Designed miniproteins, single chains, continued (4). Designs and how they scored, part 89

Each design is a single chain, and the fold is of that chain. pLDDT is the mean over its residues in the fold that is shown.

## One batch from the design tools (miniprotein)

Design m15076
Fold by ESMFold2-Fast:
Structure m15076 (fold): chain A 80 residues (1-80)
Amino acid sequence: SQEEQQLLNLGKRTAETVARALEKMGYPEAAEKVLQLAKEATSAEELLEGLRSLAKTMDEPTKAMLLGAAEAIEWYLESL
C-alpha cells in the first residue's frame, strides 16, 4: 500500500541518518553495512530485522546505534 511505501521510505531515511553518524564517528564499515540494508530492504519490517541481526555482530558503540535505529522503525510500525 501507499502507507507501507511511506513507512519503508521513513525507515530508509532513519537508517541513512544513522549510517552518516557512524561514518562521522569513525565506523565507515558499519555505515556501509547499514546503507546496504537500507538499499536492499523491501519493507520496514525487513529493515527492522536486518538492523537487529546486524547489531548482534557488532561491538559498542555501533551496536547501540543500530538498536536505536531499529527501535525508531519499530515505533513507526506500531504508530500506524
Scores: mean pLDDT 86

Design m15077
Fold by ESMFold2-Fast:
Structure m15077 (fold): chain A 77 residues (1-77)
Amino acid sequence: SPLMGALDVELTPAEEEKLAEEIRKKAKELAEKYETEKKLSKEDAEFIGEAVAIAVAAGMEEKVAEEVALANLKKAK
């Protein structure tokens, strides 16, 4: 996918900031969703939201990214 190539590409400062802003926005939206729907703590929801937002930006499907992030959270407990 194009986004997997972008991880190794030198982006312009404007492109990097735009990508970072889109990831931050998606991470916040997912964290709020996971806190409400999965009854996760705010800290756990923020961890999952950030991990999923980064993985989706890298070209992973959201549901697959969610399953991977939840599995990683369980291993940390």
Scores: mean pLDDT 74

Design m15078
Fold by ESMFold2-Fast:
Structure m15078 (fold): chain A 91 residues (1-91)
Amino acid sequence: MADEERGLEHLRRGEEAARAGDFEAALAHYRRAAELSTGRLRAEALTLLGQVHFLMGDYEAAIAAYEEALEVDPDFEAAKYNLAKAKAALA
């Protein structure tokens, strides 16, 4: 099967895990989604990975994930917004 289809499935499973409060499962699925995807889908997966790290209080990991998302897609607005927020939390 195409890697992007597998990436999209991991994004869906990560979102389900995050909504259930299972942040460890959400991190694992979002990491897999990013590894299997390119372009906007990879930027989305990395942004969601960063959001879970932010919710867990791991601001350094959140910043790293958002910066990777912006390397993939510099115009990904959610990553720009969340990066600024995470940097403010550390400052």
Scores: mean pLDDT 87

Design m15079
Fold by ESMFold2-Fast:
Structure m15079 (fold): chain A 68 residues (1-68)
Amino acid sequence: MSEETKREIQEALKKAGVDVSADQAAEYAMEGLELIREGHSIAEAADRLGLSPKAVRAGVVALLNSGY
């Protein structure tokens, strides 16, 4: 994943109330997307990651918009 993509995900999470490093933001988005692909809901992914559903949705959308 490019550093630019990590920063885009970081900005999306910051707007959703989660202020973390670009690397941590990318990890949250990737883990959230993996959980959703495994059949978990956004709410279940959020609970597992310790994030709000809004933050998981923001990170996953930013990641998918990057073409990942």
Scores: mean pLDDT 85

Design m15080
Fold by ESMFold2-Fast:
Structure m15080 (fold): chain A 98 residues (1-98)
Amino acid sequence: MPSEAEVRAYTDQVIAQIEAAKTPAEIMEIFDAAAEWLRAQVAAETDPARIELLLAQFARVAELAIRKLLAWGDDAAALEVARRLAAFRAEVDARLAA
């Protein structure tokens, strides 16, 4: 399992990739890969504090993706990212409540 520092470093790299992306399609590819990796980390994690960290990092990536997609006028892609963020929050909340 990656450390907290490794999770943060991964997220910082993903954010840099989104900032450098030139098209909505590139943002969606970067976001999809990051979302898959972060969901896999949450599925393997039992520490509530670490699950909350993973959610916070996912939200950070999603919020940047939404902002950049909206700035480019791709409202449909931005809504898809927002929907996936809401689903991830609900999944984490259900798991932490158990």
Scores: mean pLDDT 85

Design m15081
Fold by ESMFold2-Fast:
Structure m15081 (fold): chain A 110 residues (1-110)
Amino acid sequence: SSLTEEAIRLMEEAIELIQRAIEALKQGDVEEAKKLIREAIEKLKKAKQLGQQAGDKITTLSSDNAIELLKEALKALEQGDVEKAIQLLEEAEGVLALGLGVTKLILKKE
C-alpha cells in the first residue's frame, strides 16, 4: 500500500512533466522538452521499481510502457520530428492516466 501510494505520486508527477514537455514543444523549446522528458523517465523508473516491490502489475507495466514511449519521443526529437514526439508524449500520458485510474480504484476497494 505505502509503496503503491508513492508510485502513484511519482506517476502523477511524470504526467505533469509530460504535459509541460508538450507545451515546451508547442513553444519551440526542444531543449526544455528533452530535459522534462528525461526527468519524467527518472520518476517512472522509480515508480516501476516500487510497483515491482509492491507486486502491482498495473503500476509496473504502465510505467514501463510510458518509459518506452518517452524514449521514442526523445529519438523523434533527435530526428527533428516534433509532431511525432508530441504524439508519443500524448500516448505516454494516456497510458499513465489509465494505469493511475485502475490502481486508484483497486486501492479504494481494499
Scores: mean pLDDT 90

Design m15082
Fold by ESMFold2-Fast:
Formats: C-alpha cells, structure tokens, sequence
Structure m15082 (fold): chain A 81 residues (1-81)
C-alpha cells in the first residue's frame, strides 16, 4: 500500500521530535538513531517499507516497541484519510 505524503510528513515530524527529546535528555545515541530513521522515512514510498523500518527499530530498542506500534497506527490512520 502506498504511503501518502501527509502520512510520511507526520512520521518524519514524530521521529524528529523524538530525536530532539532524546538529545535534551542527554541520550545522543538514541537521538542519532531517531534522526537516521527520519532520513530513511524521507525515502520510503510504501507502508510495508515503513513497517519494516519500525520492526528494525523495535529490535534495536525493544523498550520503545509500544511507542513504535502507536506511531504505526497513527500513520495508517492518516494514510486512510
């Protein structure tokens, strides 16, 4: 399924915001990972590619799995508008 520009822009803003928050709390490695995710999302064209990216992030940061699931659900909701 195609990822809409609105859904993609939403996902980018979310990960940029998460990166900013991580950096404010002194977690530079987490901030870099989320910045890298935002850059990868700029190149993603399908929901399947986006889900694959989130599964990679869940493997790397399992403590944030529920957050990534919530982000995916919001992206799907925006994509269906």
Amino acid sequence: MMLSEKAREYAIKVFEGLAFAARQHGDEELAKAFEQAAEQIRKITTLEEFRALLEQLKAQFPEYAALFDDIYDQVVNINNL
Scores: mean pLDDT 87

Design m15083
Fold by ESMFold2-Fast:
Structure m15083 (fold): chain A 101 residues (1-101)
Amino acid sequence: AAREAAEEGEEAARKAAEGARASTAVTAATAAAIAAVGAAFAAKLAEKKGRKGAEEAARSGRGAARAARHAAERAGTEEAREAFEEAAREAEEAAEYAERA
């Protein structure tokens, strides 16, 4: 049940990102941040279920971090770039948490 909720959240984030394929860098960063939150939640649940689930959650988190960094490179202002870089850092921390589980 709790794992299913995390998977539903991640699926919703993916669908939002797919709908935003031709969208602005801000939309891409938002999708990446939502995916990072989903990955972090999945990582906490995977800690209770074993290593394979944790590795999958870590890969999701790293993917979200890469998307956020790509959005940062396309940002039109320094403030937006810093916001995207912060989202990438949070996604990387979520991936590291999953790897330690």
Scores: mean pLDDT 60

Design m15084
Fold by ESMFold2-Fast:
Structure m15084 (fold): chain A 76 residues (1-76)
Amino acid sequence: SAALEARMAALRRLAATLARRDPRFSYRAVADMIERITGRRVSARTVRRYLAGEITPSEETLDDIEHALLALGGRL
């Protein structure tokens, strides 16, 4: 949907911004943060594939990625 595509584009832009601000930023850091927040394990490769648009995340997974990115950005 257009709404899902817009959310994914916004999350990709946020990830790019965080990568420019913190040289320690990585898809592994996002995956590790998802596990810390939710208890669910996701590989760094899978996170990259979601953000690259190679696979479509569920609404729940998209929310998990958003929360992880906001936590890494210090915005929680």
Scores: mean pLDDT 81

Design m15085
Fold by ESMFold2-Fast:
Structure m15085 (fold): chain A 95 residues (1-95)
Amino acid sequence: SYLSLSDWPEEVLKKILKTWSEMEIPLKVSFLMDLPTLPVETQIALLTALAKNPELTKKIFEDVPQKVIDDTFARLLAKNDPELAAVIEKVKKLL
């Protein structure tokens, strides 16, 4: 696709995060839970956008149960990708 998430400008990724932050709690949780099912490049792009946008990240995660956050990050880390692991640690520091 000519518009893969990994190739999108930062302002477009930030708009995705803004939409996510404005979702009802069940949809916020569902979107987070679906993250491990996406391609690794997409996971890295979205998590990098989260790390770069601390205010939106706080709004997204403040309504999500800690267990869901922990379970999702554990599944992402299970992919054993060092770039993915590094960006997850950056996101965790914002929470």
Scores: mean pLDDT 80

Design m15086
Fold by ESMFold2-Fast:
Structure m15086 (fold): chain A 84 residues (1-84)
Amino acid sequence: SSEIEEIRKIPIEELSDEQLLKLAEENYKRILAAAEAQPTREQRQLYLRLGIHELERIKSLIKDEKHKEKVEELIRKMREELAK
């Protein structure tokens, strides 16, 4: 979306909690799609591990607990995918 493209132009440290959550949701979808497109389990797991690190970084910058909980749910779902 045009909104996510504008968010990606801003330094991550300057993003609002709402923008950080939107970035986390888009990164979750992007990484999951990229991981599922991989030909081997090992390559899939690499993408998922990198995705978890990206989401943890975003979570660390969020100030509001409810927004943090939403990103934590995305991390949990990605960890479940990693366990497959």
Scores: mean pLDDT 87

Design m15087
Fold by ESMFold2-Fast:
Structure m15087 (fold): chain A 87 residues (1-87)
Amino acid sequence: MSEEEKVLERIIEFIREHSKKYNIPEEVEKELIETVRKDPFNFSALAALTRRLKKTLSPEQAAALDHIFTVAALMAQERDSGPVKIL
């Protein structure tokens, strides 16, 4: 499995777990996952989708979606970016 596939799998799993935790509609979860599967590094497209989907959600769910997006974006930034740290 490539590094991109590993990052993608982690992002999708995170989205699924937190969508269930915050009662995000299955349709919204599906659109977010499909967008991430196409390109997990296209942050502009993911940000635009997140803004659009927030309009269909409650304020609480919209805040949860912002959190999911932020963490997913951080996961997608995974690279040999850390010096060998014991964190």
Scores: mean pLDDT 72

Design m15088
Fold by ESMFold2-Fast:
Structure m15088 (fold): chain A 66 residues (1-66)
Amino acid sequence: MEYTEEQMREIEEIAKKHGVSVESVKNLINYLIKAGYSVEEALRLLAEDPELAEREALRVYHAERD
């Protein structure tokens, strides 16, 4: 996935805020994109409602592997 400098900055801020790695945030964004979200929508969801974002990402993860 290709990210802009601004999007990478948002990813770093989300990672710091939640005490997770940048790679973990990128993985969540990847699953959210598979769920039908854009990168910008995924970043907004992670910033505003991280619990919902994680739930949506896990739903896609289980759907692909179940």
Scores: mean pLDDT 77

Design m15089
Fold by ESMFold2-Fast:
Structure m15089 (fold): chain A 96 residues (1-96)
Amino acid sequence: MSREERQQLVLAEATVTMLLMTIHVMHRYNLSEDEQVQLIQVFMRDTERTMQTLSREVQQYLIAQLEQLLDDYRDKISSSAYNLLSQGIARMRAQA
């Protein structure tokens, strides 16, 4: 594994961890639908930026991890935040 591949995998793992922590924060503080949408918008903006720095293989790995996390935590996310996140991930998949 190259140094660049290792750095990209670390960024991918950090991104997955950030979404997990974001979901925990939203749940812990009982955030409204609008507050969840605002927080997910920030996450999606940062994630799209990160995606542009990754190889296709690492992008596919990241997308799969985010899709799995979204499925696992569907009941902990508002419908509007879920739809925003799902659409963002689908857009990233189409570009990868």
Scores: mean pLDDT 86

Design m15090
Fold by ESMFold2-Fast:
Structure m15090 (fold): chain A 95 residues (1-95)
Amino acid sequence: MSFIEEVYEKVKDLPDEERLKEVLIAVFEYAKENLDFSDKTALVRLLEGIVEALKLFGIEANPGDVMLALFEWKSDNEELQKWAPILREAEKEAK
């Protein structure tokens, strides 16, 4: 079981929006602790982790969609756009 799946199970009793936020906070906090952002691959690994977390909630996105949502740019992924505020809140709370 991945770290992301472990967090997802731990917060299973929360409503979907709150559960997604907590899983995303954990992904950002894990990245801050375990990824070296002087490494060019660190951002890609973070985006891949966010994509894996979103998939647990039935939200399909690619790393580019996630990056656009974080930077408040428009993406063609309307489903992810609904969750973009939660994604940005999780990033702010994790930092």
Scores: mean pLDDT 76

Design m15091
Fold by ESMFold2-Fast:
Structure m15091 (fold): chain A 65 residues (1-65)
Amino acid sequence: MVEEVRQAARDLADLLLKEGASYEVILEHIRGVLDAAVRRGLITPEQADEMLAELEAEVKKRVEE
């Protein structure tokens, strides 16, 4: 379940990057997915924070490349 949430957030980030969305828009959508997953009891807030930090670094690197 944790990895399913991480993969869903990554797939969303990849889709938005291909559509030319800004870094801020991509992160807003990722935060929304992670917040929803926490509210549904799929992941903990700590897991969401770790996933967000990893995805922020990954998205920033891909936008700057």
Scores: mean pLDDT 81

Design m15092
Fold by ESMFold2-Fast:
Structure m15092 (fold): chain A 98 residues (1-98)
Amino acid sequence: HMDKRTELALKRLAEELGIPFDEVKELAKEVNNYKYDTEKGFGPLGLSPRAGVALSKKEVSVEDILKADPELSQNPKLREAVEKLIDLAEKNGKIKKK
């Protein structure tokens, strides 16, 4: 079960990227099945603050996010979730795929 702050953050992310909230929620659920380091500041999607900033720039590729946080490349499920998020955001016209 998701706390209200996490739910609100995911709803805002869904709105900004033009992705249905249920899709973002499922991606967060998949990421939560993996260990993430709280000292590194991983957010609701398991993204570092740098990766989160890269995702918010409206012109993003998986490569840009991986450059911001190389540890994402070590977790194939986290990489898959990020690729799916970018594809959904591009399909909804909220970001440009590089």
Scores: mean pLDDT 59

Design m15093
Fold by ESMFold2-Fast:
Structure m15093 (fold): chain A 97 residues (1-97)
Amino acid sequence: ALEEAKEEVRRAALEFLRAADETGLDSETVALAVAAALLAAEIINVSRDPELLRRAAEVLREGARELRAVAGDPAAAREVIRRTTARLAELLAEAEA
């Protein structure tokens, strides 16, 4: 239930960070990926809704898949990270409402 959903978000965030590292990104783009992971950590802290937490995990897993698909293209990777971060920010706002 709740703790299982939080663990899914933690695992998804780690998968996203590994995908970002594996794509050979520059330090600035890696910093953006870390910012997305920090948003995921805040969602874990504030949410008590397992469904919202699972949605956050899915956003991170989708982001990881897209990052792997654009490996070697820093501009495309940066855009994937920006979209993932924006979606997580929306979920955090929903969790705090």
Scores: mean pLDDT 84

Design m15094
Fold by ESMFold2-Fast:
Structure m15094 (fold): chain A 80 residues (1-80)
Amino acid sequence: MEEEKRELEEKLRELIEEDREKNPEEVERAKRESEKEKELFEKAKEGDKEALKEALDIGVKALEEAVRRAIELRERLKKE
């Protein structure tokens, strides 16, 4: 079981790295969104409810992008 998990993790990491090389703009976008989320989260810690809402909106957006990327990887596996 543990060995199977390691093999799957390694294969997934390789696929992610290949996808990252093919889509560098997507990676840069994700980094920028993450930076904005951190700044908004710091403001939210100071009691800014609007900053908290915006940070959550960015988080949801990032999850949607992650799901889209996972679907793309799945489609690529089906073609091979």
Scores: mean pLDDT 71

Design m15095
Fold by ESMFold2-Fast:
Structure m15095 (fold): chain A 90 residues (1-90)
Amino acid sequence: MLPVLRLSPEEVLEGLMRGTGWSREQLRTFAEIVVEAHEKGLSIEELQERLEEAGLPKDTVRRITGEETQENLDSLALVMRTLLRVEEEL
């Protein structure tokens, strides 16, 4: 593990659970929607609308998605895809 990228998928999941108060199931829903939005080329606003429709609080979603830029969505989607792949193999 590189020192500059010290977060494992488990640590990312635990950090998100702690920061959001969401269950593992809610975080899985979040990850699936983020990955789908990125694959379909949706905007950050469209991503946030889909997450809110799925029952996730808008304020918490905005806080997690950061500066609401395409670069942040690309980084977030990469992390979420890695987390989902690890969970699928468990």
Scores: mean pLDDT 66

Design m15096
Fold by ESMFold2-Fast:
Structure m15096 (fold): chain A 80 residues (1-80)
Amino acid sequence: LPTVVQVGLRDTLTPEQAAKVRELVAAGRYEEAAQLIADEAKKLILEKLLAEGVPEEEARKRAEERGEQLKATLLAALRA
């Protein structure tokens, strides 16, 4: 797996979710694999921003933007 995807699996996902992502990648289901990682990353980013005192509306917006960018990066890495 590309290094970016490997780091995402380790830091964002449970072992079970990481195994599912590897299965999706092996099957060529890159969109689903990237979406799964991005969705879990959005949750973690939101929790971190809220813990840092960012207002909920701004935290949700930033988490969504970062998650969309992460998904694009992961898809590019998986398809390369």
Scores: mean pLDDT 75

Design m15097
Fold by ESMFold2-Fast:
Structure m15097 (fold): chain A 66 residues (1-66)
Amino acid sequence: APLSEEQRRQAFLLASTAVMISVKSGQSFDEALALAVRILQRRFGLSPSQATEIATEAVKVVKDSL
C-alpha cells in the first residue's frame, strides 16, 4: 500500500540519518544503503521495494550533502 506523506517523510529522515552516520563512520555507500533498507523494513514495516526506493533517495541526498 502507498505510504502517507508523513510516513514517507519520517522514513526518509531516518534513512538519511542512518546513511550519514554510516558513511561518516567509514562505511561505503553500498553498506549504508543496505543498512538503511533493513532499518526501514524493521521500523516502518516497509516492503523491500518501498525500503529500497526511500533508502536510494536518502543515499543520493547524503552524497550531495558531503
Scores: mean pLDDT 84

Design m15098
Fold by ESMFold2-Fast:
Structure m15098 (fold): chain A 84 residues (1-84)
Amino acid sequence: DEAFELDEEEREELKRAYEEALENAEDLSPSALEEAKLILEALKEGKSIREILIKLLEMQLEKAKEAGDEEAVKRAEELIKELK
């Protein structure tokens, strides 16, 4: 699944992009900051893009459940099932 695999150069470029985004973090919402940190940590751990997307969607699913947003919950659950 080439679309969900990162080579070493792509991984390093994405790590730098997210590190730069986190350096501008004072203007980010708490949710955006949390998402950026999750993505950066997963990239550092060598996770595939698929694994990163699943983790991000699982975080969004939990937040949607807490907010009572049934449409966001269904959307996140469907996307997680598609990626698994």
Scores: mean pLDDT 75

Design m15099
Fold by ESMFold2-Fast:
Structure m15099 (fold): chain A 100 residues (1-100)
Amino acid sequence: SPLEELLEELIEELEEIKEELREKLPGTAATVVVNWMVDELIRALKEMKENKASKEEVIKLLENFRNFLEEYMKTENVKDPLIEKLIELVKEAIKKVREV
């Protein structure tokens, strides 16, 4: 389905960002927390793909992830281009899922 293809692409892009975070920001507290958050998102997206989750369920997961990440960055006063790239990736994914 178009949604399954989009979820596969998103998972691949998230795995790539996780690798970039590991290489460029190893051992920072922000890297540890954000890597954990990305791992949990990837896991949830894989489960949603396997279980044929609805578009609405996927959007809710992505919006919850974005809100949590934005609040985390604000609370911890974190400003990092890779984390900003991750937020933009999630925003674009939400738009694409809505168009399916």
Scores: mean pLDDT 82

Design m15100
Fold by ESMFold2-Fast:
Structure m15100 (fold): chain A 70 residues (1-70)
Amino acid sequence: SLEVADEILEKLYELDELVRNKAPLEEQVKVLLEAYELIKKYFPEAVESFLEKLKEVFPEVYEAFLEKLK
């Protein structure tokens, strides 16, 4: 759905803003988890590409995100 894609994009912009403003890592991971759940539910084929890109662009957030999934 286009509406869900827009919500995901807004969450990713929020994550980028949090990273640029050096917000607490826990807040960054929370927003990422919200975006990830939407991607996993509505665009499952994009999950692998999304995680690869996330690892390249935001490695610190990616590592903290993986720890939260345990």
Scores: mean pLDDT 84

Design m15101
Fold by ESMFold2-Fast:
Structure m15101 (fold): chain A 72 residues (1-72)
Amino acid sequence: MEKVAAAGYSAEIYRAMRRAREALEAGDDEEARKILIEEFGMSEEEAEEALANRKELAALLGEYLAAVEAKA
């Protein structure tokens, strides 16, 4: 049931990306960092670097969300 497992995982990641984007839009860097570490499996160093590159992180999240929206 690889397809079903992948779909479930994708839904979890999609929800996490949405929460991360909302935290970034709210200026809640601490919440965004927590989501990156817990949901995306980033190291503390990777999460710090992603937040330091806020524009790049927002672009990556936006690109992924736009790709999912285009399929809908």
Scores: mean pLDDT 69

Design m15102
Fold by ESMFold2-Fast:
Structure m15102 (fold): chain A 86 residues (1-86)
Amino acid sequence: KKRAEELRREGTKLVKEALDESENPSLAVGSAIRGIGDGLDAALRGEDPIKVAEEGIKKAKEAKDPNEKAYYAGRAVGAAGMAALE
């Protein structure tokens, strides 16, 4: 659970950064929510939630568009959240 909690905190930080950087915060929030749902769905489909979260964080850090950053950060939060729930 330690790794899942670390990934969830990093993802949450990246979501906040993306919202602060976005020219349209409503679109960034929508992207983050979609990402969270997709991350949860990936974990529920049997994908490794730690790997999904790590890939989401990597893509969020590499993203040049704040909305894309919000989406991948959200995906990491969703997947890591599922891993942290047992």
Scores: mean pLDDT 83

Design m15103
Fold by ESMFold2-Fast:
Structure m15103 (fold): chain A 93 residues (1-93)
Amino acid sequence: MLAKAKAMAASLRSLLVEGRELSEEEQKGLAEELGISVETVRKLQRDAKLLVEEDPELAREYLEKLTSAINNEDDEKAIEAYKELMEKVEEIK
């Protein structure tokens, strides 16, 4: 779960701060670093893109929450923010 939270934060940051999607090489590297599948990273990037397109302000709020929790090594708070974000993404689909 924490790995998915970190992958989501990376995807949101790429879209919101850099204005681009993660490359295939970046997706593979992130999957290897976090110990999750490339398919999981691709799914999270699609979910992040959907959120950014439908509600960019909410996307920025969750990037801030995830980044803050990850930087403070608050794994529980990072997982909580990720779960809340995924619930919002499911409502948009």
Scores: mean pLDDT 84

Design m15104
Fold by ESMFold2-Fast:
Structure m15104 (fold): chain A 91 residues (1-91)
Amino acid sequence: RLEEVLEELRRAAERFKEYLDKAAQAAEDGDLESFQKYGELALEEAYRLNRYAQLARELSPEGGREAEEIVREATEHAAEMAKRIAEALAK
């Protein structure tokens, strides 16, 4: 159960980061349609990330620590991508 939840959490985190990268690139390219699409996909993965992180915390303290690390890394990446997007859209 825990390993299955952590695998889903890792997949959600990777897709979240991938979609944020694509959203940032689309914003830099002036492709606002792709920016909106990838932003929506990133939001979907953020909901999955939150759900699986909560489940991991409920299953064990060890799962909670691993989930916290995965969420922290994803959050740091999101902050970096948000800066890139803000700079691109200010042009």
Scores: mean pLDDT 86

Design m15105
Fold by ESMFold2-Fast:
Structure m15105 (fold): chain A 91 residues (1-91)
Amino acid sequence: SELEEELLKLAKEGEEALKAGDYEKAAYLHIKILLIASELGWYPSREEIIEALREKAAELSPERARGFAEALREDLGEEELAELLEKQAEK
């Protein structure tokens, strides 16, 4: 489907962001891809996405984590994930 093609485009964008050193954009796109895949009934599950986000949050500086959380909240409407990222990065 067109949605599956968009998912592949997002994956390529994430890879390019990593190569460019834009870690915040790469992390955001990675989570967005996982959320879309989960919605399509694909692996991974939402629980696995939450665990991946916790691991990512622990590696981010507080300011980068806040920017990432704001993108999750504003673009994807993922309030729970945004809160988890902010809380994990604070510890």
Scores: mean pLDDT 71

Design m15106
Fold by ESMFold2-Fast:
Structure m15106 (fold): chain A 74 residues (1-74)
Amino acid sequence: SHQTEQEILNVIGAFAQELRANPNASDAEIEALKAATLARIREILDRSGESEETKARILASADALLDSLAAQTR
């Protein structure tokens, strides 16, 4: 749903904002933040009523996007 998409985008935006606020964050700190962000996205998807296939696809896409954002900071 549009609401689910917006919540996921907000969570990803918060991740990007934290990376910008902490440009010298260690690899371990970035990995922990990524894991926490993915956990929040999973919780949003679990409440969404979407199919398991759709949830898996969105999680995989989010994981790749977070990796790309983190790579720019490392």
Scores: mean pLDDT 84

Design m15107
Fold by ESMFold2-Fast:
Structure m15107 (fold): chain A 90 residues (1-90)
Amino acid sequence: MTPEERAAHEAAVERTRRLLDEVEKLYNEIKKIDPSKAEEFKKLVETARRLYEAARAGDPESAMAAHRLAEQVYNEAKKLYDEIKKEKES
C-alpha cells in the first residue's frame, strides 16, 4: 500500500464514520417525533454502521466504495427525515 493509498483509506473511514454519526442523529430525532417511522430509519442506521465497519476492515478500494454507499444512505436518510418533519409540522 502506498502512503497515498493509506491516506485515502483513512480519510474514507473517517468520512464514513461522520456519515454514520449524522444518520444516527437523524434517527434519534425521528424516534422522538414519529416512533412508527423510526423502524424504517433503523435500517438506514444499520446499513451505515455496516459500511463503516467494512471501511475500517477493508482495503482502500473497499473503503472508498463504502464511503460512496454511505453518502447514498445519508442522502436517503436526509430525504426521509425532511418528509417526516414536514408531515409533523403541517
Scores: mean pLDDT 78

Design m15108
Fold by ESMFold2-Fast:
Structure m15108 (fold): chain A 112 residues (1-112)
Amino acid sequence: EEEERERLEKLREELARYIAEELEKIAQEFMKEQILKKLKEIKKISNPEIQEKIEEIEKLLEEAKEISSEELEEILKKLNEILKLIKNKEDEEKIKEKLEEIKEKIKKLIEK
């Protein structure tokens, strides 16, 4: 009787961990798709030099180890800021600086 109760408790804990891990994987995949969509949007409205920087980021994302959904959300937020800067015809050097920040963030995540 107590052995059955302990078995059910362990199964519940294992199931809870499995669900949490699967939800994180789903979140990561969703965020990666949103990031790739945003990179393509930025690339379409950018000059060749900025397009090259976007392509470098795309390559790093493909080569990256598993990146948490929280880190991916931060990357997406930074890309949304860059898109606004381009649409507002802000300084190209500022846009390049923001792209380099994203690139360095992804590189640091790969090194972990």
Scores: mean pLDDT 81

Design m15109
Fold by ESMFold2-Fast:
Formats: structure tokens, sequence, C-alpha cells
Structure m15109 (fold): chain A 72 residues (1-72)
């Protein structure tokens, strides 16, 4: 899946590019009417807030892994 490929290639992408792709995926899921479970949405929001404070690439990767669980 596109999310799996992004997680696998995350180490080769810049933190800025990886974050951009994460936000693009979130927009795509909303446009497609995919309903994200409330607990996942809350955890995702927490991770995005942490990323804005730390700018840590690992936080973006964790958010992508969380989305991968929803897309299974």
Amino acid sequence: TPIQELVETAESLSVEELARRLYALLTQLVEQGVEIPPEVAEELARLLEEFEETRDKEVVIEALRLLLEVSE
C-alpha cells in the first residue's frame, strides 16, 4: 500500500518531505470518506502536536505506522 511504501522509504526522505506526504495522505483519506476511529484520531493529533514541537522524524514515522493500522 502507499502508506507501507512510505514507511519503508522513510529513512531515505527528509523530515520535511516525509511530513508533507503524511499530511497529503491525511487529506486523501478525508476526501475518500475514510472514517478514522476516535482513539486513532486522538493519538494522531498528539503525534502531530509533538512533531510541531520537536521536528523529530521518528514522530512522523510513528504517525505513518498508526495510519497503516487503520488502512488494513
Scores: mean pLDDT 77

